Designed miniproteins, single chains, continued (4). Designs and how they scored, part 84

Each design is a single chain, and the fold is of that chain. pLDDT is the mean over its residues in the fold that is shown.

## One batch from the design tools (miniprotein)

Design m15095
Fold by ESMFold2-Fast:
Structure m15095 (fold): chain A 68 residues (1-68)
Amino acid sequence: SLEEERRKVNREIAEKLREIGDAMNELAKARGALKAAEKALAAGKASQADVEAARAAVAAAEERLAKV
């Protein structure tokens, strides 16, 4: 029925909004971690590898957000 189709569409919209929200939160967290790693590297408290790992996490989070 049309009511079942409406319920399915509404559920798909809710799921998509949740995916977008989760991707945005993950990106914000990854960007924060990168800034912290860069500051720690400048202070001699982290390695270049830590910054590279944080940059990779930001790139992965940006790609995830672009695909939702």
Scores: mean pLDDT 88

Design m15096
Fold by ESMFold2-Fast:
Structure m15096 (fold): chain A 63 residues (1-63)
Amino acid sequence: KILEKIGSLKGKKVIIYKGQDGSASTIASVESTLKDLGAEVVKSFLGEPTPEQIKEADIVVEL
């Protein structure tokens, strides 16, 4: 189910963020997976994105 949804992410703009300190490796892993599925990772960052940044993305992933 999730793989089917992710498999259709070709050309989608994705923002990835992490609210806690810690695993930059988790962000990198998710970013790599999304790119393999055709998604365009627009931005990844630590902390909460602004409402304006959220509106610019098709998909927002919180880790």
Scores: mean pLDDT 65

Design m15097
Fold by ESMFold2-Fast:
Structure m15097 (fold): chain A 79 residues (1-79)
Amino acid sequence: DNREEALKLIAEANKLLQEGRYREAGELYEKAAELFEKNGDLSSAALSYLLAARAFEKAGDHERARELRERAKELAEKS
């Protein structure tokens, strides 16, 4: 189940975020967003892309964060 797998990735990403492992957290949030999108959960996908963007911004990857924010905006406009 894509949604159940995505929720497990969100939980792991939250743990990594608390540990200051921002790049790894961003990668898991992005993977969760892709799974939510495949499952048709567009609102959860958009939120997960925003969480990924925030994590990459904290990691110093401003360009990746910008791309993910635009992706989240596009999904939010469709949901």
Scores: mean pLDDT 88

Design m15098
Fold by ESMFold2-Fast:
Structure m15098 (fold): chain A 71 residues (1-71)
Amino acid sequence: DKVVLLVHYEPRPGLEEEIRAVAARYGGSARVFPEEQFALVTVPAEQAEAAKAELLALPGVRSVEAVPYEP
């Protein structure tokens, strides 16, 4: 059981690496789209709230929302 978190961010040095590090810390993975300034972070559902809170705390992250994979 997994959740995808849509992360909108501003381009900042090291932020993409930090997003990946947060994803890995919660047992997940991240796909980063620098030109579109978003990332998809996939984590176990039980970790989604903690991962979302930590991602939102990163400087340069504008929003984090759980997406049901398909709108």
Scores: mean pLDDT 81

Design m15099
Fold by ESMFold2-Fast:
Structure m15099 (fold): chain A 72 residues (1-72)
Amino acid sequence: SLAPSAAEKAADIAASKANLEEARRLVEETGKLTSRAAALLSAGLLLAAASEDEAAIKAAKEEVEEIEKLAE
């Protein structure tokens, strides 16, 4: 398998953060984990995993847990 380039890694990390930020905003606005918010959380986690960056993957998992807590 091809490892991501530095540019691809940076792009995936940025896209992960953008999806998680949009998910957080949606949950904060609605007070609910909507299907759209859940899809954005999944996309954010997958993009962090695609970057192969351990710190980015950990940060994405922690952000997902915080966003899920906002919906409770």
Scores: mean pLDDT 83

Design m15100
Fold by ESMFold2-Fast:
Parts: C-alpha cells; structure tokens; sequence
Structure m15100 (fold): chain A 85 residues (1-85)
C-alpha cells in the first residue's frame, strides 16, 4: 500500500499547487478525482471522502456558486467524514 499512498499524496500536492496559483482548476479537480479513485481502491475511506469534499468545493467555485451553496454541497461529505471517525 506504500506506493498507492505515495501516489495519492503526490496527486493531492499537485492539485494543491494549482489551486494555490488559481490556475487550471479543471486539472486540479482531475488530479483530485484520480487521488480519490486510488484512495477508494486502497480502502482508505477517510481520505476518499476528504478528496470528494475538496472536488465538490472546487467545482462549485469554478461554477461561481455563492458561498452558501458551496457550504451546502460540502455538508454531505462532512457528515460522511464524521460517520467514518
């Protein structure tokens, strides 16, 4: 599982750099989706749910949704995270 975890970290890090730069958010979302897929394959449900929440937030931001609607989109993922604790 070490290689899968390292790959997830690399993908998340690359996505974070793109988000921080405010550049190519579409690619950042794609990288996070791949990291989520790997986390699900590895059985790391906490990481997968966290990545899913990040993807939803970025998609909402890219579509120009109000902060209120972005919070509503994140709410199901926060609930999933609490269930997995």
Amino acid sequence: MKEVQERIEELARQAEELIKAGEDIEKAIELLREAKRLAEEAGDELTAVGLEAAIAALEAKEKGLPVEEMRKLGEPYIEKLRALE
Scores: mean pLDDT 71

Design m15101
Fold by ESMFold2-Fast:
Structure m15101 (fold): chain A 96 residues (1-96)
Amino acid sequence: MDEAIKNKDFETAYKEAQKLLENGNYEEAARYYNELLSLLPEDDPLRAVVENNLGKAYLKLGNYKLAVDLYERSLKLDPNNEEAKKNLEEAKKKIA
């Protein structure tokens, strides 16, 4: 895939996903974030940002186990992300 085209598609979908998340449309936000992940290589650091935000969407939907998995995946790519660490702790408390 052309990297320039991928980056343009990523920006457009990311902005829409953020708006949906901010407006409380968590199911549709999750769909857009999953599309964003399909546009990124497995080792792309942008996956960490998308996985953290997808985790937030699932946390809001009450899908706490999926949120934990996504935050852990985000932290494997970006271990020092303080927001993802806090989000992981919140999601784990919902399971406990």
Scores: mean pLDDT 81

Design m15103
Fold by ESMFold2-Fast:
Structure m15103 (fold): chain A 55 residues (1-55)
Amino acid sequence: MMSDAQLQELIARLAELHRRDPERALAEIERLRAQSTDPTTKAQLAQVLRHFRAR
C-alpha cells in the first residue's frame, strides 16, 4: 500500500523526469502501473499518463 505522501512524491518525480526525458518518464509510468495492485494508485498513474500524453 502506497501512502498519499509517497504517491505525491512519485508524481512530482515523474513530472520532473518528463520535463527532462519524456520517453523515459512514460516508460516508468507504464512500468509502475503494471507492477501496482492498488486500484487507487493504478487510477492515479493512468491519469498522469493521460495528462503527459495530451501535452
Scores: mean pLDDT 75

Design m15104
Fold by ESMFold2-Fast:
Structure m15104 (fold): chain A 102 residues (1-102)
Amino acid sequence: AVVGEAVVELEQGEVAEVSFTAPRTGRYRVTVENLGEGRALVQVGRNPAVDGRVADPLAEAVLGQGERLVFGVELAEGETLHVAVRALEGRPVVRITVEEVA
């Protein structure tokens, strides 16, 4: 089941942070997609973003148009997952989907 979803639209050089708090202990699949133009640096991790960067990211990718990052993570109830998105070029539109896995 989808338990979190966000869409962020960025101009070049902008940064956004999205946070997701696990409603229960379990396994989660995180999908991050660039649906727009240009390129975005995406970092996902357990630490809050500082200056648009996540320390010790669990996953990191530069996503061009139509590219996606998919990874699995185990979260305890109440743990927060942080996603930082930085627009490197153009006008990326980044969708973040978090699904609980059976």
Scores: mean pLDDT 85

Design m15105
Fold by ESMFold2-Fast:
Structure m15105 (fold): chain A 65 residues (1-65)
Amino acid sequence: MSPELQEEMDRGVYELAAASYIASEEDEELREKLEEILEKGRETGDYEGALREIKKLIAEHEKKK
């Protein structure tokens, strides 16, 4: 597979995972923050980093509540 196709597939996987976390979040404030991180990942192309930050924020939020 070409590098371009591989990157698109990886992006799709990360976006699907991130969207699943965002859609499952019940806290509106946290959800908005997660969406902001995903959008920044799209702008920078760092979807892996965006997914890591999303998971980190969810974990930190759960620890506080």
Scores: mean pLDDT 73

Design m15106
Fold by ESMFold2-Fast:
Structure m15106 (fold): chain A 59 residues (1-59)
Amino acid sequence: SDLAVRIAAHELGLSEEQARELARRVAAARTDEELRAIADEFGVSVEQARGLYAAIQTL
């Protein structure tokens, strides 16, 4: 439903639903190892995953 999610999904090569799930899981991560595992699972970098989460939170 958020335009920012659609833009971020396109930039990351993910579906809108995958981008939302990525943001949710990143928000729940407590360590760099957890973030790396999540990013690897979705085929993105840790920095890209953090960027997506920040964008969704501000829009």
Scores: mean pLDDT 75

Design m15107
Fold by ESMFold2-Fast:
Structure m15107 (fold): chain A 60 residues (1-60)
Amino acid sequence: STPSFEELARQARKRAEEARAAGDEKTAQAYELRSKALEAAAQGDSDSAEKYGNQAESLA
């Protein structure tokens, strides 16, 4: 049903690796930041989650 923050973070990391392998560095960086935001959210660190999330949005 609804995936966990940890599961979403893992999927974001895989997408970052795929983008990097394809030579799309900006997309890879955006997914890496989204993964960090999701990991922070999983740990209850809302400040870091928001900061990393905003950085990912600025790269899109």
Scores: mean pLDDT 84

Design m15108
Fold by ESMFold2-Fast:
Structure m15108 (fold): chain A 67 residues (1-67)
Amino acid sequence: MMSDGEVISEVARASAAGDSERAIELIERAAKEGYSAEVLRSMAFAARRAGNEEVARKAEEAARKLE
């Protein structure tokens, strides 16, 4: 499995590229594989910084479901 930093970086890259489907799939997979709510919130922050609000909202929703 990828490290926390690697999975956040992949979501950031997909978000910046406008590949929202890929970014959302990575977020859903991370939640299913047991990544923490903190990692999912970091994904939301990275997506928002990349200008992708759709991905940011999905990551925040996934993080909230784990808390």
Scores: mean pLDDT 83

Design m15109
Fold by ESMFold2-Fast:
Structure m15109 (fold): chain A 56 residues (1-56)
Amino acid sequence: SDEQIEHIAKVLYELLKDLPEEEALRLIRDFLERQQLPESVIERILKRVRELFEED
């Protein structure tokens, strides 16, 4: 599960990293909600993507 969260977060970050962080996170949330993922999983993915945006 943690490895899957990391993989998904990295894939989504690579696709959207050229967008502003707030816009990318909004698009990711909308996408994950449409996939009917549990809120706990969505929040974990978004937290990791946010961390990736904060890295150099």
Scores: mean pLDDT 84

Design m15110
Fold by ESMFold2-Fast:
Structure m15110 (fold): chain A 56 residues (1-56)
Amino acid sequence: SALEEKAKELEKKGEEALKAGDNANAAYLFMQAATYYEKIGDKEGMKKALEKALEA
């Protein structure tokens, strides 16, 4: 689905931001990914994205 694709895209961008040392942007992107995972009912994806945001 488009929402699932968006969640994965945002998670990928978050990982790219982490590699660049942009921790604030990474946290923001992972939080957005978590919101999209929540919308599609993917509780595992949401939890994982939230954990990455907190660790960034």
Scores: mean pLDDT 86

Design m15111
Fold by ESMFold2-Fast:
Structure m15111 (fold): chain A 101 residues (1-101)
Amino acid sequence: SKLEELLKRLRERVERIIELVARHDPELAEELRELFEKAIELFKEGKVEEARNLIDAMAERAVAAAEASPALSEAERAELRELVKEIHRLTVEIEKLIEEE
Protein backbone atom coordinates (compact mmCIF):
# COMPACT_ATOMS: atom_id res chain seq x y z
CA SER A 1 0.00 0.00 0.00
CA LYS A 2 1.06 3.62 -0.38
CA LEU A 3 0.95 4.07 3.40
CA GLU A 4 3.25 1.09 3.99
CA GLU A 5 5.67 2.44 1.34
CA LEU A 6 5.79 5.88 3.00
CA LEU A 7 6.21 4.35 6.47
CA LYS A 8 9.11 2.25 5.13
CA ARG A 9 10.79 5.36 3.68
CA LEU A 10 10.25 7.17 6.99
CA ARG A 11 11.78 4.23 8.91
CA GLU A 12 14.87 4.24 6.64
CA ARG A 13 15.53 7.95 7.32
CA VAL A 14 14.91 7.60 11.06
CA GLU A 15 17.22 4.56 11.27
CA ARG A 16 19.97 6.62 9.60
CA ILE A 17 19.51 9.42 12.15
CA ILE A 18 19.66 6.83 14.95
CA GLU A 19 22.92 5.43 13.49
CA LEU A 20 24.46 8.92 13.46
CA VAL A 21 23.27 9.72 17.00
CA ALA A 22 24.47 6.32 18.30
CA ARG A 23 28.08 7.18 17.43
CA HIS A 24 27.97 10.00 20.00
CA ASP A 25 25.06 9.18 22.33
CA PRO A 26 23.92 5.52 22.25
CA GLU A 27 21.47 6.06 25.15
CA LEU A 28 19.64 8.81 23.24
CA ALA A 29 19.68 6.60 20.11
CA GLU A 30 17.70 3.92 21.98
CA GLU A 31 15.23 6.53 23.30
CA LEU A 32 14.70 7.82 19.76
CA ARG A 33 14.08 4.25 18.54
CA GLU A 34 11.39 3.77 21.21
CA LEU A 35 9.71 7.09 20.35
CA PHE A 36 9.76 6.20 16.64
CA GLU A 37 8.07 2.83 17.18
CA LYS A 38 5.40 4.59 19.26
CA ALA A 39 4.92 7.15 16.45
CA ILE A 40 4.45 4.35 13.88
CA GLU A 41 1.75 2.75 16.04
CA LEU A 42 0.03 6.15 16.40
CA PHE A 43 0.03 6.58 12.59
CA LYS A 44 -1.53 3.12 12.22
CA GLU A 45 -4.21 4.09 14.77
CA GLY A 46 -5.01 7.25 12.77
CA LYS A 47 -3.65 9.50 15.55
CA VAL A 48 -1.65 11.53 13.06
CA GLU A 49 -1.25 14.70 15.13
CA GLU A 50 0.18 12.76 18.10
CA ALA A 51 2.46 10.78 15.76
CA ARG A 52 3.76 13.97 14.10
CA ASN A 53 4.38 15.55 17.52
CA LEU A 54 6.52 12.56 18.52
CA ILE A 55 8.45 12.66 15.23
CA ASP A 56 9.06 16.41 15.64
CA ALA A 57 10.24 15.89 19.23
CA MET A 58 12.62 13.12 18.10
CA ALA A 59 14.06 15.34 15.35
CA GLU A 60 14.59 18.24 17.79
CA ARG A 61 16.41 15.96 20.24
CA ALA A 62 18.61 14.48 17.48
CA VAL A 63 19.58 17.94 16.15
CA ALA A 64 20.27 19.23 19.69
CA ALA A 65 22.51 16.21 20.40
CA ALA A 66 24.39 16.76 17.13
CA GLU A 67 24.92 20.47 17.90
CA ALA A 68 26.10 19.64 21.44
CA SER A 69 28.63 17.06 20.18
CA PRO A 70 32.03 18.70 19.43
CA ALA A 71 33.20 15.47 17.73
CA LEU A 72 30.45 15.50 15.08
CA SER A 73 31.71 16.68 11.65
CA GLU A 74 30.01 19.43 9.65
CA ALA A 75 29.19 16.82 6.99
CA GLU A 76 27.45 14.63 9.60
CA ARG A 77 25.51 17.66 10.91
CA ALA A 78 24.46 18.56 7.35
CA GLU A 79 23.34 14.95 6.74
CA LEU A 80 21.26 15.02 9.96
CA ARG A 81 19.59 18.31 8.98
CA GLU A 82 18.72 16.94 5.52
CA LEU A 83 17.32 13.72 7.03
CA VAL A 84 15.16 15.83 9.39
CA LYS A 85 13.78 17.80 6.41
CA GLU A 86 13.02 14.53 4.55
CA ILE A 87 11.31 13.09 7.63
CA HIS A 88 9.15 16.22 7.92
CA ARG A 89 8.12 15.94 4.24
CA LEU A 90 7.30 12.23 4.67
CA THR A 91 5.18 12.83 7.79
CA VAL A 92 3.17 15.48 5.88
CA GLU A 93 2.60 12.96 3.04
CA ILE A 94 1.58 10.24 5.52
CA GLU A 95 -0.82 12.63 7.30
CA LYS A 96 -2.44 13.65 4.00
CA LEU A 97 -2.78 10.01 2.89
CA ILE A 98 -4.42 8.96 6.18
CA GLU A 99 -6.82 11.95 5.94
CA GLU A 100 -7.78 10.87 2.39
CA GLU A 101 -8.33 7.21 3.38
Scores: mean pLDDT 82

Design m15112
Fold by ESMFold2-Fast:
Structure m15112 (fold): chain A 104 residues (1-104)
Amino acid sequence: SMDEIIKALEESIKRYNELLEQLRAVLEKMKKDIDEMKKNKAHPVEYFRLLVEYHDELLKIFDEMINKLNLSREEVIEILRQLAKEVGADGLVVYMLELDIRAR
């Protein structure tokens, strides 16, 4: 029973770290694509479609953090803010994601 509890905790920690790396990777890709679109003066519709595509992938990660790992919405927002700062993600995009997390 004790060994089973320890194993479950270790698996949860491993999954948490996997989700953090997935979140970081999506934020890095999104930053790169958005920065290139801004530099190339892409039509606003293309920017919006790209945000919608990455948003769905990010929401899947947030749903797993909240529903499977039992993290609070505020804990997930703090994780998002920290990783976004490290990546240098766009502040408006981060704010939009925070609103979506709070609305869940």
Scores: mean pLDDT 82

Design m15113
Fold by ESMFold2-Fast:
Structure m15113 (fold): chain A 55 residues (1-55)
Amino acid sequence: SAVDQALAVGRWLVEQGNPLAATLRMLELLGESLGLSPEEMAAVKAETRRWWEEA
């Protein structure tokens, strides 16, 4: 799904040590391109923040 693609990109960016703010901005642009809803985008960003904090 589009959500799973965005989550995979977010996970990969966190694993590469990409700054959180830049990661979230890239996910916003990707989500726009994939047609994610605001609710789906909020969920992707929340999960990506959680991965960053646990890293």
Scores: mean pLDDT 84

Design m15114
Fold by ESMFold2-Fast:
Structure m15114 (fold): chain A 84 residues (1-84)
Amino acid sequence: SEAKKLVLESIGLTLRAIGLYLDAELDPSKIPEAIKELEEILARLQELLEKAKKIDPELAEFIEKQIKYIEELLEELKEKLKKL
């Protein structure tokens, strides 16, 4: 189903975002690249969110929560970059 594909892709993107964040926490030299890749992941999740809004409001809410979580990770990395 289309809904299942959107769920699996959004979860995969969120797991990738967490991995990038953790790598940047362990190695601050990776922060600039992690910020760039997290912004690309967020752009893709926004595309999935627009598709989800047309199919299932609960799926859209699920993806929106993932977006908010990743936005928090991105802002944390941006604040750390300012201190370098």
Scores: mean pLDDT 90

Design m15115
Fold by ESMFold2-Fast:
Structure m15115 (fold): chain A 96 residues (1-96)
Amino acid sequence: SKKKEYEEKLKEYQTLRDLEKETLESLRAMAESIYKLALKRAKTEKEKEEVEKEYKEIMELIEKAEKEREKRLIELLKRRGYSEEEIRKLKKELEK
């Protein structure tokens, strides 16, 4: 039935989204931990400024990776037979 097919697609989409979200959250947590450790080790104002600059660069890379992964997830779903409208509807259901 169409309802069963929709429920299976929703579950698959949620599983893929959860895996992507968990990976990005892990990367952000790692970057923050490295930043805090490096900041504690910095003895001069110049060293602290360098640590802050590196942290900002890492966070920008994570943000770019996040946008690229979201795009790749959408492309993967399209290859699996999901329409643009189905993907949009699934996103709205999970954001409730």
Scores: mean pLDDT 77

Design m15116
Fold by ESMFold2-Fast:
Structure m15116 (fold): chain A 58 residues (1-58)
Amino acid sequence: MQQLEQQLQQLVQQLGDQLRRQTQQAGTPEARVLDPETQQLIKQAGDLQHQLDAIRKQ
């Protein structure tokens, strides 16, 4: 449980850092909405959240 929670928090932190950097450098809505790195991080965070919910329910 705690390992997955830690991984989720790390992904959220990484996503925040990625968005911050891309917003500053690109300055365009398309870049922050459609960038593939951010999309991958969101998918990973969602997957980990789903796994956490399943484990918590067990």
Scores: mean pLDDT 65

Design m15117
Fold by ESMFold2-Fast:
Structure m15117 (fold): chain A 71 residues (1-71)
Amino acid sequence: GDARAQAEAAAEAAAKGDGAAARRYSLLTWQSGGPEEGARAGEEVAREYAAKGDAAGATGIHGSAVQARLG
């Protein structure tokens, strides 16, 4: 559904280095799929940043995923 498409868009934006779009789409995943789906999208974005060698970016996105789970 919408949550999956938005999570995929968040991961794609992170892979392209667009942190603002990645954060926006992970938040939209939370709004359409709930806190767990939003957190999963944020974790996927964090993995994309880590894969690119951006440990600081990965840490920031992971923090946002934790926040999404808490509401």
Scores: mean pLDDT 67

Design m15118
Fold by ESMFold2-Fast:
Structure m15118 (fold): chain A 69 residues (1-69)
Amino acid sequence: VREFAEALGRAYDAIKEGNTEEAIEWLQRALELAKDNPEAVKHLERAIQAVKEGNYEEALKHLREAGVL
């Protein structure tokens, strides 16, 4: 839980800074930590896609739905 929250927090900071590579790295880490939670996995995959598309508002929405923001 704590490691998952930290990964999402670091992803949030990277998105805020416009650092796409770092954001994706932390979102992928969160995805690995949440692999047994299908709902969180779907939201994290959508957050990664949104970051790749430069849609930071959608990325943050999906982080909230993963249960941390």
Scores: mean pLDDT 80

Design m15119
Fold by ESMFold2-Fast:
Structure m15119 (fold): chain A 67 residues (1-67)
Amino acid sequence: MSEEEQLARLREEIARLEAIFDELPRAEQEALVAHLEALAAALEAQGLTEAAALLREAAARLAARLA
């Protein structure tokens, strides 16, 4: 699978998580944001910069919804 295909699948998974986000209890919403931030940091450390950027963008977008 190409990097482009992997990033497309990651975008699809992010969209799926965002679609159900409003249905989650507040504690699970906060846990999901924290999880995405931690995963993004781990991917950045591995040199997977584009995947990390997508996850950080998603985490920031979801965190803004909690403010």
Scores: mean pLDDT 83

Design m15120
Fold by ESMFold2-Fast:
Structure m15120 (fold): chain A 63 residues (1-63)
Amino acid sequence: MERIEEENKRIAEEVKRWAEELLPTASPDARPMIEKAKRLAEEGNGFAAEITLAVAVALDRSA
């Protein structure tokens, strides 16, 4: 049985990868939020990073 910390780490790795992929084409409005998501993921805050990245993607679509 996996602990929530283990799942959090897996999500963090995925968010970091997606943030790196999105950054080169991100709008100026979304870029700071994507950078924040990447930092949260690097700190191991996977769930917070995932939510932050989702908001960043929504902002990028709206720009």
Scores: mean pLDDT 77

Design m15121
Fold by ESMFold2-Fast:
Structure m15121 (fold): chain A 88 residues (1-88)
Amino acid sequence: LEEALELAKEALEAANKKDYKKAAELLEKAYEILSKLSGPEVDEAAAELKAALELVKEAAKNPENAALYAAAQLQIVAAIIQLERALE
C-alpha cells in the first residue's frame, strides 16, 4: 500500500507536468501492486487507480483536451485520498 501511494503521488506530479506517459506507467505499477492485495478498502483504491489510469491514457491520446487533463488530475487525487484511507 505505501509503495502504491508513493507511485500515485509521483503520477500526479507527472500529470501536472503533462507527462501522461510517465503518469500512466506509474499508475499501472500502483494498480498492479494493489491487484495482489485484497480487502474492501484496497478494492476501492484499486478501482480509483484504474479510473485514473484510463483517464490519463485518454489525456495522452488527446493532449489538446483540457477537460480530460483536469479529469485525469482530479481522479489521481481521488485515488491518493483512497490509498491514504486504506493505510489507516
Scores: mean pLDDT 79

Design m15122
Fold by ESMFold2-Fast:
Structure m15122 (fold): chain A 75 residues (1-75)
Amino acid sequence: SSLLENAEKLLKEAEELYKKAKEDPSLKEEAIFEIEIIEGLLGIILGVAKLINDPDKEKIEEILKKVREIKKELE
């Protein structure tokens, strides 16, 4: 679904932010802030997916969990 495609793009963005923050620890706070925005957007996407009973809602939920894990690793 288009919701899953958007969720996968947001996951990739979060992974790139994580890599950048690991390379330069001075960017850690900025990366956490940007990942929190991504987490919020994924929450909205998941909410819509659940509302319309999207067949990919479980995959979107897994992506959100992975983004939360990435954020915790930086904290």
Scores: mean pLDDT 88

Design m15123
Fold by ESMFold2-Fast:
Structure m15123 (fold): chain A 91 residues (1-91)
Amino acid sequence: SSLEVARAIGHLLAGLVALEEGDYETAIKHFERAVELLPEGSELRAIAYLNLGKAYAKQGKLDEAKRWYEKAIEVGTGKIREEAKKLLDEL
């Protein structure tokens, strides 16, 4: 629904702020909530997966980061898929 997508965008933005501030636990929580609210196969869900991977990588949780980058590659297109592939290769 449009309301669920709007709430997901709010969580994506809050997660990005937390990630920039180094609050990786808060970032992960917001990105996980965004994933729950977004339709399967959506590019926004791929963006959430990519940023979950980034947050886990910042925590040194490389196996978790790998799993989320792989999901971002599966669902994402264009630039998001390319960024996820690059970050996966850098793990």
Scores: mean pLDDT 90

Design m15124
Fold by ESMFold2-Fast:
Structure m15124 (fold): chain A 74 residues (1-74)
Amino acid sequence: MSPDEVLAGIRALIEEKAATLSLSELRLAVADYLQANSAGYSPAEVNALTDAAQAIVDELARERNIPDETLPAG
């Protein structure tokens, strides 16, 4: 799977899950997808894909008004 195909898969995952997952759950789902589909990539490529994927989540969150999540202080 190429990096471009991984990003396309991440976009599809985000579009599919955006209505049902919170922002942090969506970020975790994206991270899990990236982990499963990055086995042949260098650390630099994985970092670049992670940054791009999180930017897509931020863009979608802004467009779809997904609320920010607050982690519990406990």
Scores: mean pLDDT 73

Design m15125
Fold by ESMFold2-Fast:
Order: sequence, then C-alpha cells, then structure tokens
Structure m15125 (fold): chain A 106 residues (1-106)
Amino acid sequence: MEEVEKAREELLARVDQAAASGRTDLLAYIGGLVIDALEKAGATPYAQELADEMNRAIDAGDLDALREVVRKGIELLTKILSPEEALQVLRDILAGFDAAEAALAA
C-alpha cells in the first residue's frame, strides 16, 4: 500500500508538471496509457467516458481539463486494482512518461 501511494503521488506530480509546462502531447499520450490500463482492468465504461473527456479537452485546447481527466484515471486505477496490480500499472505509466519525454521532446 505505501509503495502504491508513493508511485501514485509521483505519477500525479509528473502529470501536474507536464500540465504546468504546456506539454499537451505528453499528457495525451499518458492519458492514452491510463485509458488502456482501465480497459485491460475491465473498467470499460470508465475507459470510454475518460476517452471522450480527453478528446474534448484536446479539441478545446483545455490543458486543465486534460490534466483532470488523466488524474481521474490514475485515481480510478488505484481504487479498482489490487495494490500489487496498481503498483505494476503505475510503474509502467511512469516508464511511459520517460519514454514519451524522450520521443516527444526535442
């Protein structure tokens, strides 16, 4: 549980920093990973709702709305999954941040 809380806080802080830096492409990519993880967890209705919210935020250029959608998805993963599964998924998304920053930033 404590490791899950630490990974969650680290991931949420990185989401907030990406939003503060105007990194819309990075947030959209991470949001996609979160939605895919929810779908894989069997939370299909939540995944669909968040995908729709994410698309609306991107189309509107609303970075605050995009940040909130990604944060909601992360919180849902933490509540739906077992602590062991949540920790693995959160770590995978954190690795996705590192990979996406390397790919999207020049």
Scores: mean pLDDT 84

Design m15126
Fold by ESMFold2-Fast:
Structure m15126 (fold): chain A 56 residues (1-56)
Amino acid sequence: MAMSVEEAKQATEEARRAFEDALRAGASDEEIRAKGEEYRRAWEAYAKLTGESRLD
C-alpha cells in the first residue's frame, strides 16, 4: 500500500520502541529478532520514501 512519509516515520518509531521494549523486558531471542526485523523493514521503507542521507 502507499504510505505517507509521516506514516512511515511513525511506523519506524513504533517498531523501534517495540524492539527496545522487548530488549528491556528480557523477551525471548525469537521475539527480539522479530521486533528487530520489523524495525529494520520500517526504517528501510522510510528511507526509500524520503531518499534520506544522513551524511548529506
Scores: mean pLDDT 75

Design m15127
Fold by ESMFold2-Fast:
Formats: structure tokens, sequence, C-alpha cells
Structure m15127 (fold): chain A 80 residues (1-80)
């Protein structure tokens, strides 16, 4: 179902975020870690909201927002 596809995408995005955060932590850059921690907080808040949503359109909007934040996290990881 579409809901199952969205939930699979959410789990994939969560796993990608964790991998990127681990890369930032491994860099030992305290400013990069602080920026990454703030983004992780926002990503997990949106992830939790998306999982609780009963509206597929709302879940898609939240997934797109998570993807944008994940892009920011990737830039931080690539800078470190």
Amino acid sequence: SEKEKLEKELRKLRDEAMTLYDRVEASGDPEAVERAEALMGRIFDLYREALKSTDLSKQKELINEIRELLGELRRIADEA
C-alpha cells in the first residue's frame, strides 16, 4: 500500500540520518557536531509526526521536509 511505502521511506531516511550523524561525530569538529545535533532533533521531531499522521498528503509533506534537512546534514558531514 502507499502507507507501507511511505513508512519504508521514513525508516530509510532515519537510517541515512543516523549514518550521516555518525560521520559528523567521527570528525571530532565540535561546531559541526552542534549543528548536526540541532538538525537531528528537527529530523526526529518530523519523523515522529509523520509516523503519527493519518493523512497521506501530510506524511508526504513531512517526508519532503525531512529530505531537505537530511540534505543539510549531508553538507555538514561532507565539510567535516
Scores: mean pLDDT 87

Design m15128
Fold by ESMFold2-Fast:
Structure m15128 (fold): chain A 68 residues (1-68)
Amino acid sequence: SAAYEAAKADLDRVTDLLIRLLKEGKISREQAREALEQMVTALASKYGLTPEQKEELLRHALERLDAA
């Protein structure tokens, strides 16, 4: 869906920024995780995502963060 892809693109940008800040020691892993949870909630509301799509986005972002 176009809405899901737009939300994912916005989230990927934020996730990449948070990973960079985490690797630079500017934020903690806990702060990065909290920011991703807040962003996913905001994007789900903005784009009218289903609960399943919201869960999928959060999982995707957390997997990217944990792999970094």
Scores: mean pLDDT 88

Design m15129
Fold by ESMFold2-Fast:
Structure m15129 (fold): chain A 61 residues (1-61)
Amino acid sequence: MKIILSTVTLPADTPEEEVRQRAIEKAIEKAKELGLKPVDIKVSVIRDEDTVTATAAVKVE
């Protein structure tokens, strides 16, 4: 089992849904480049004063 991690950091005023979506898209794109199939996707979001960071963890086969 392999996991692809992708992190996106955007300004704190960015909607959480947009940051999550960008992190997911980046991870899926990496999986496609490697010829691997995504089988599970998990996303975490962390906010601080000036940024919001989303990390997508994609299990691949």
Scores: mean pLDDT 82

Design m15130
Fold by ESMFold2-Fast:
Structure m15130 (fold): chain A 60 residues (1-60)
Amino acid sequence: MISKEEAEKKIKQTYESAMKALEEGNLVAARYGIKELEELKPYAPELASKAIEELKKKLE
């Protein structure tokens, strides 16, 4: 089971990777990043939700 601190670190890494994927036009990798963030939501809901919302907004 992952700690809150470890989840926050992983959320930041996943968000950065997904943002870079979007910048490069790799929508598949960006969508995978969103799924990963949803899996982390139970451990750090506020940070994960924020990251998911920002990525979804950019996918439009």
Scores: mean pLDDT 81

Design m15131
Fold by ESMFold2-Fast:
Structure m15131 (fold): chain A 71 residues (1-71)
Amino acid sequence: GSSEKHQKILKLIGEILRLIGELFDIELEIEKLKKSDDPNKEKKIEELEKKKKELEKEREKLLKELEELEK
């Protein structure tokens, strides 16, 4: 029924919002590192950029799943 579809949509929205929050936190950490005197900042930024790309890919997948459920 429509109730089951609604629950799946809400769960996906929750997961998407969590990923958006994590992506925002990564951007803030990258900005902090860019302004810091940390001798390892370049390596740390590279690791954060890699994590960001993985989370962006996960977000895209969930957005496509949400779009299919809203049809």
Scores: mean pLDDT 84

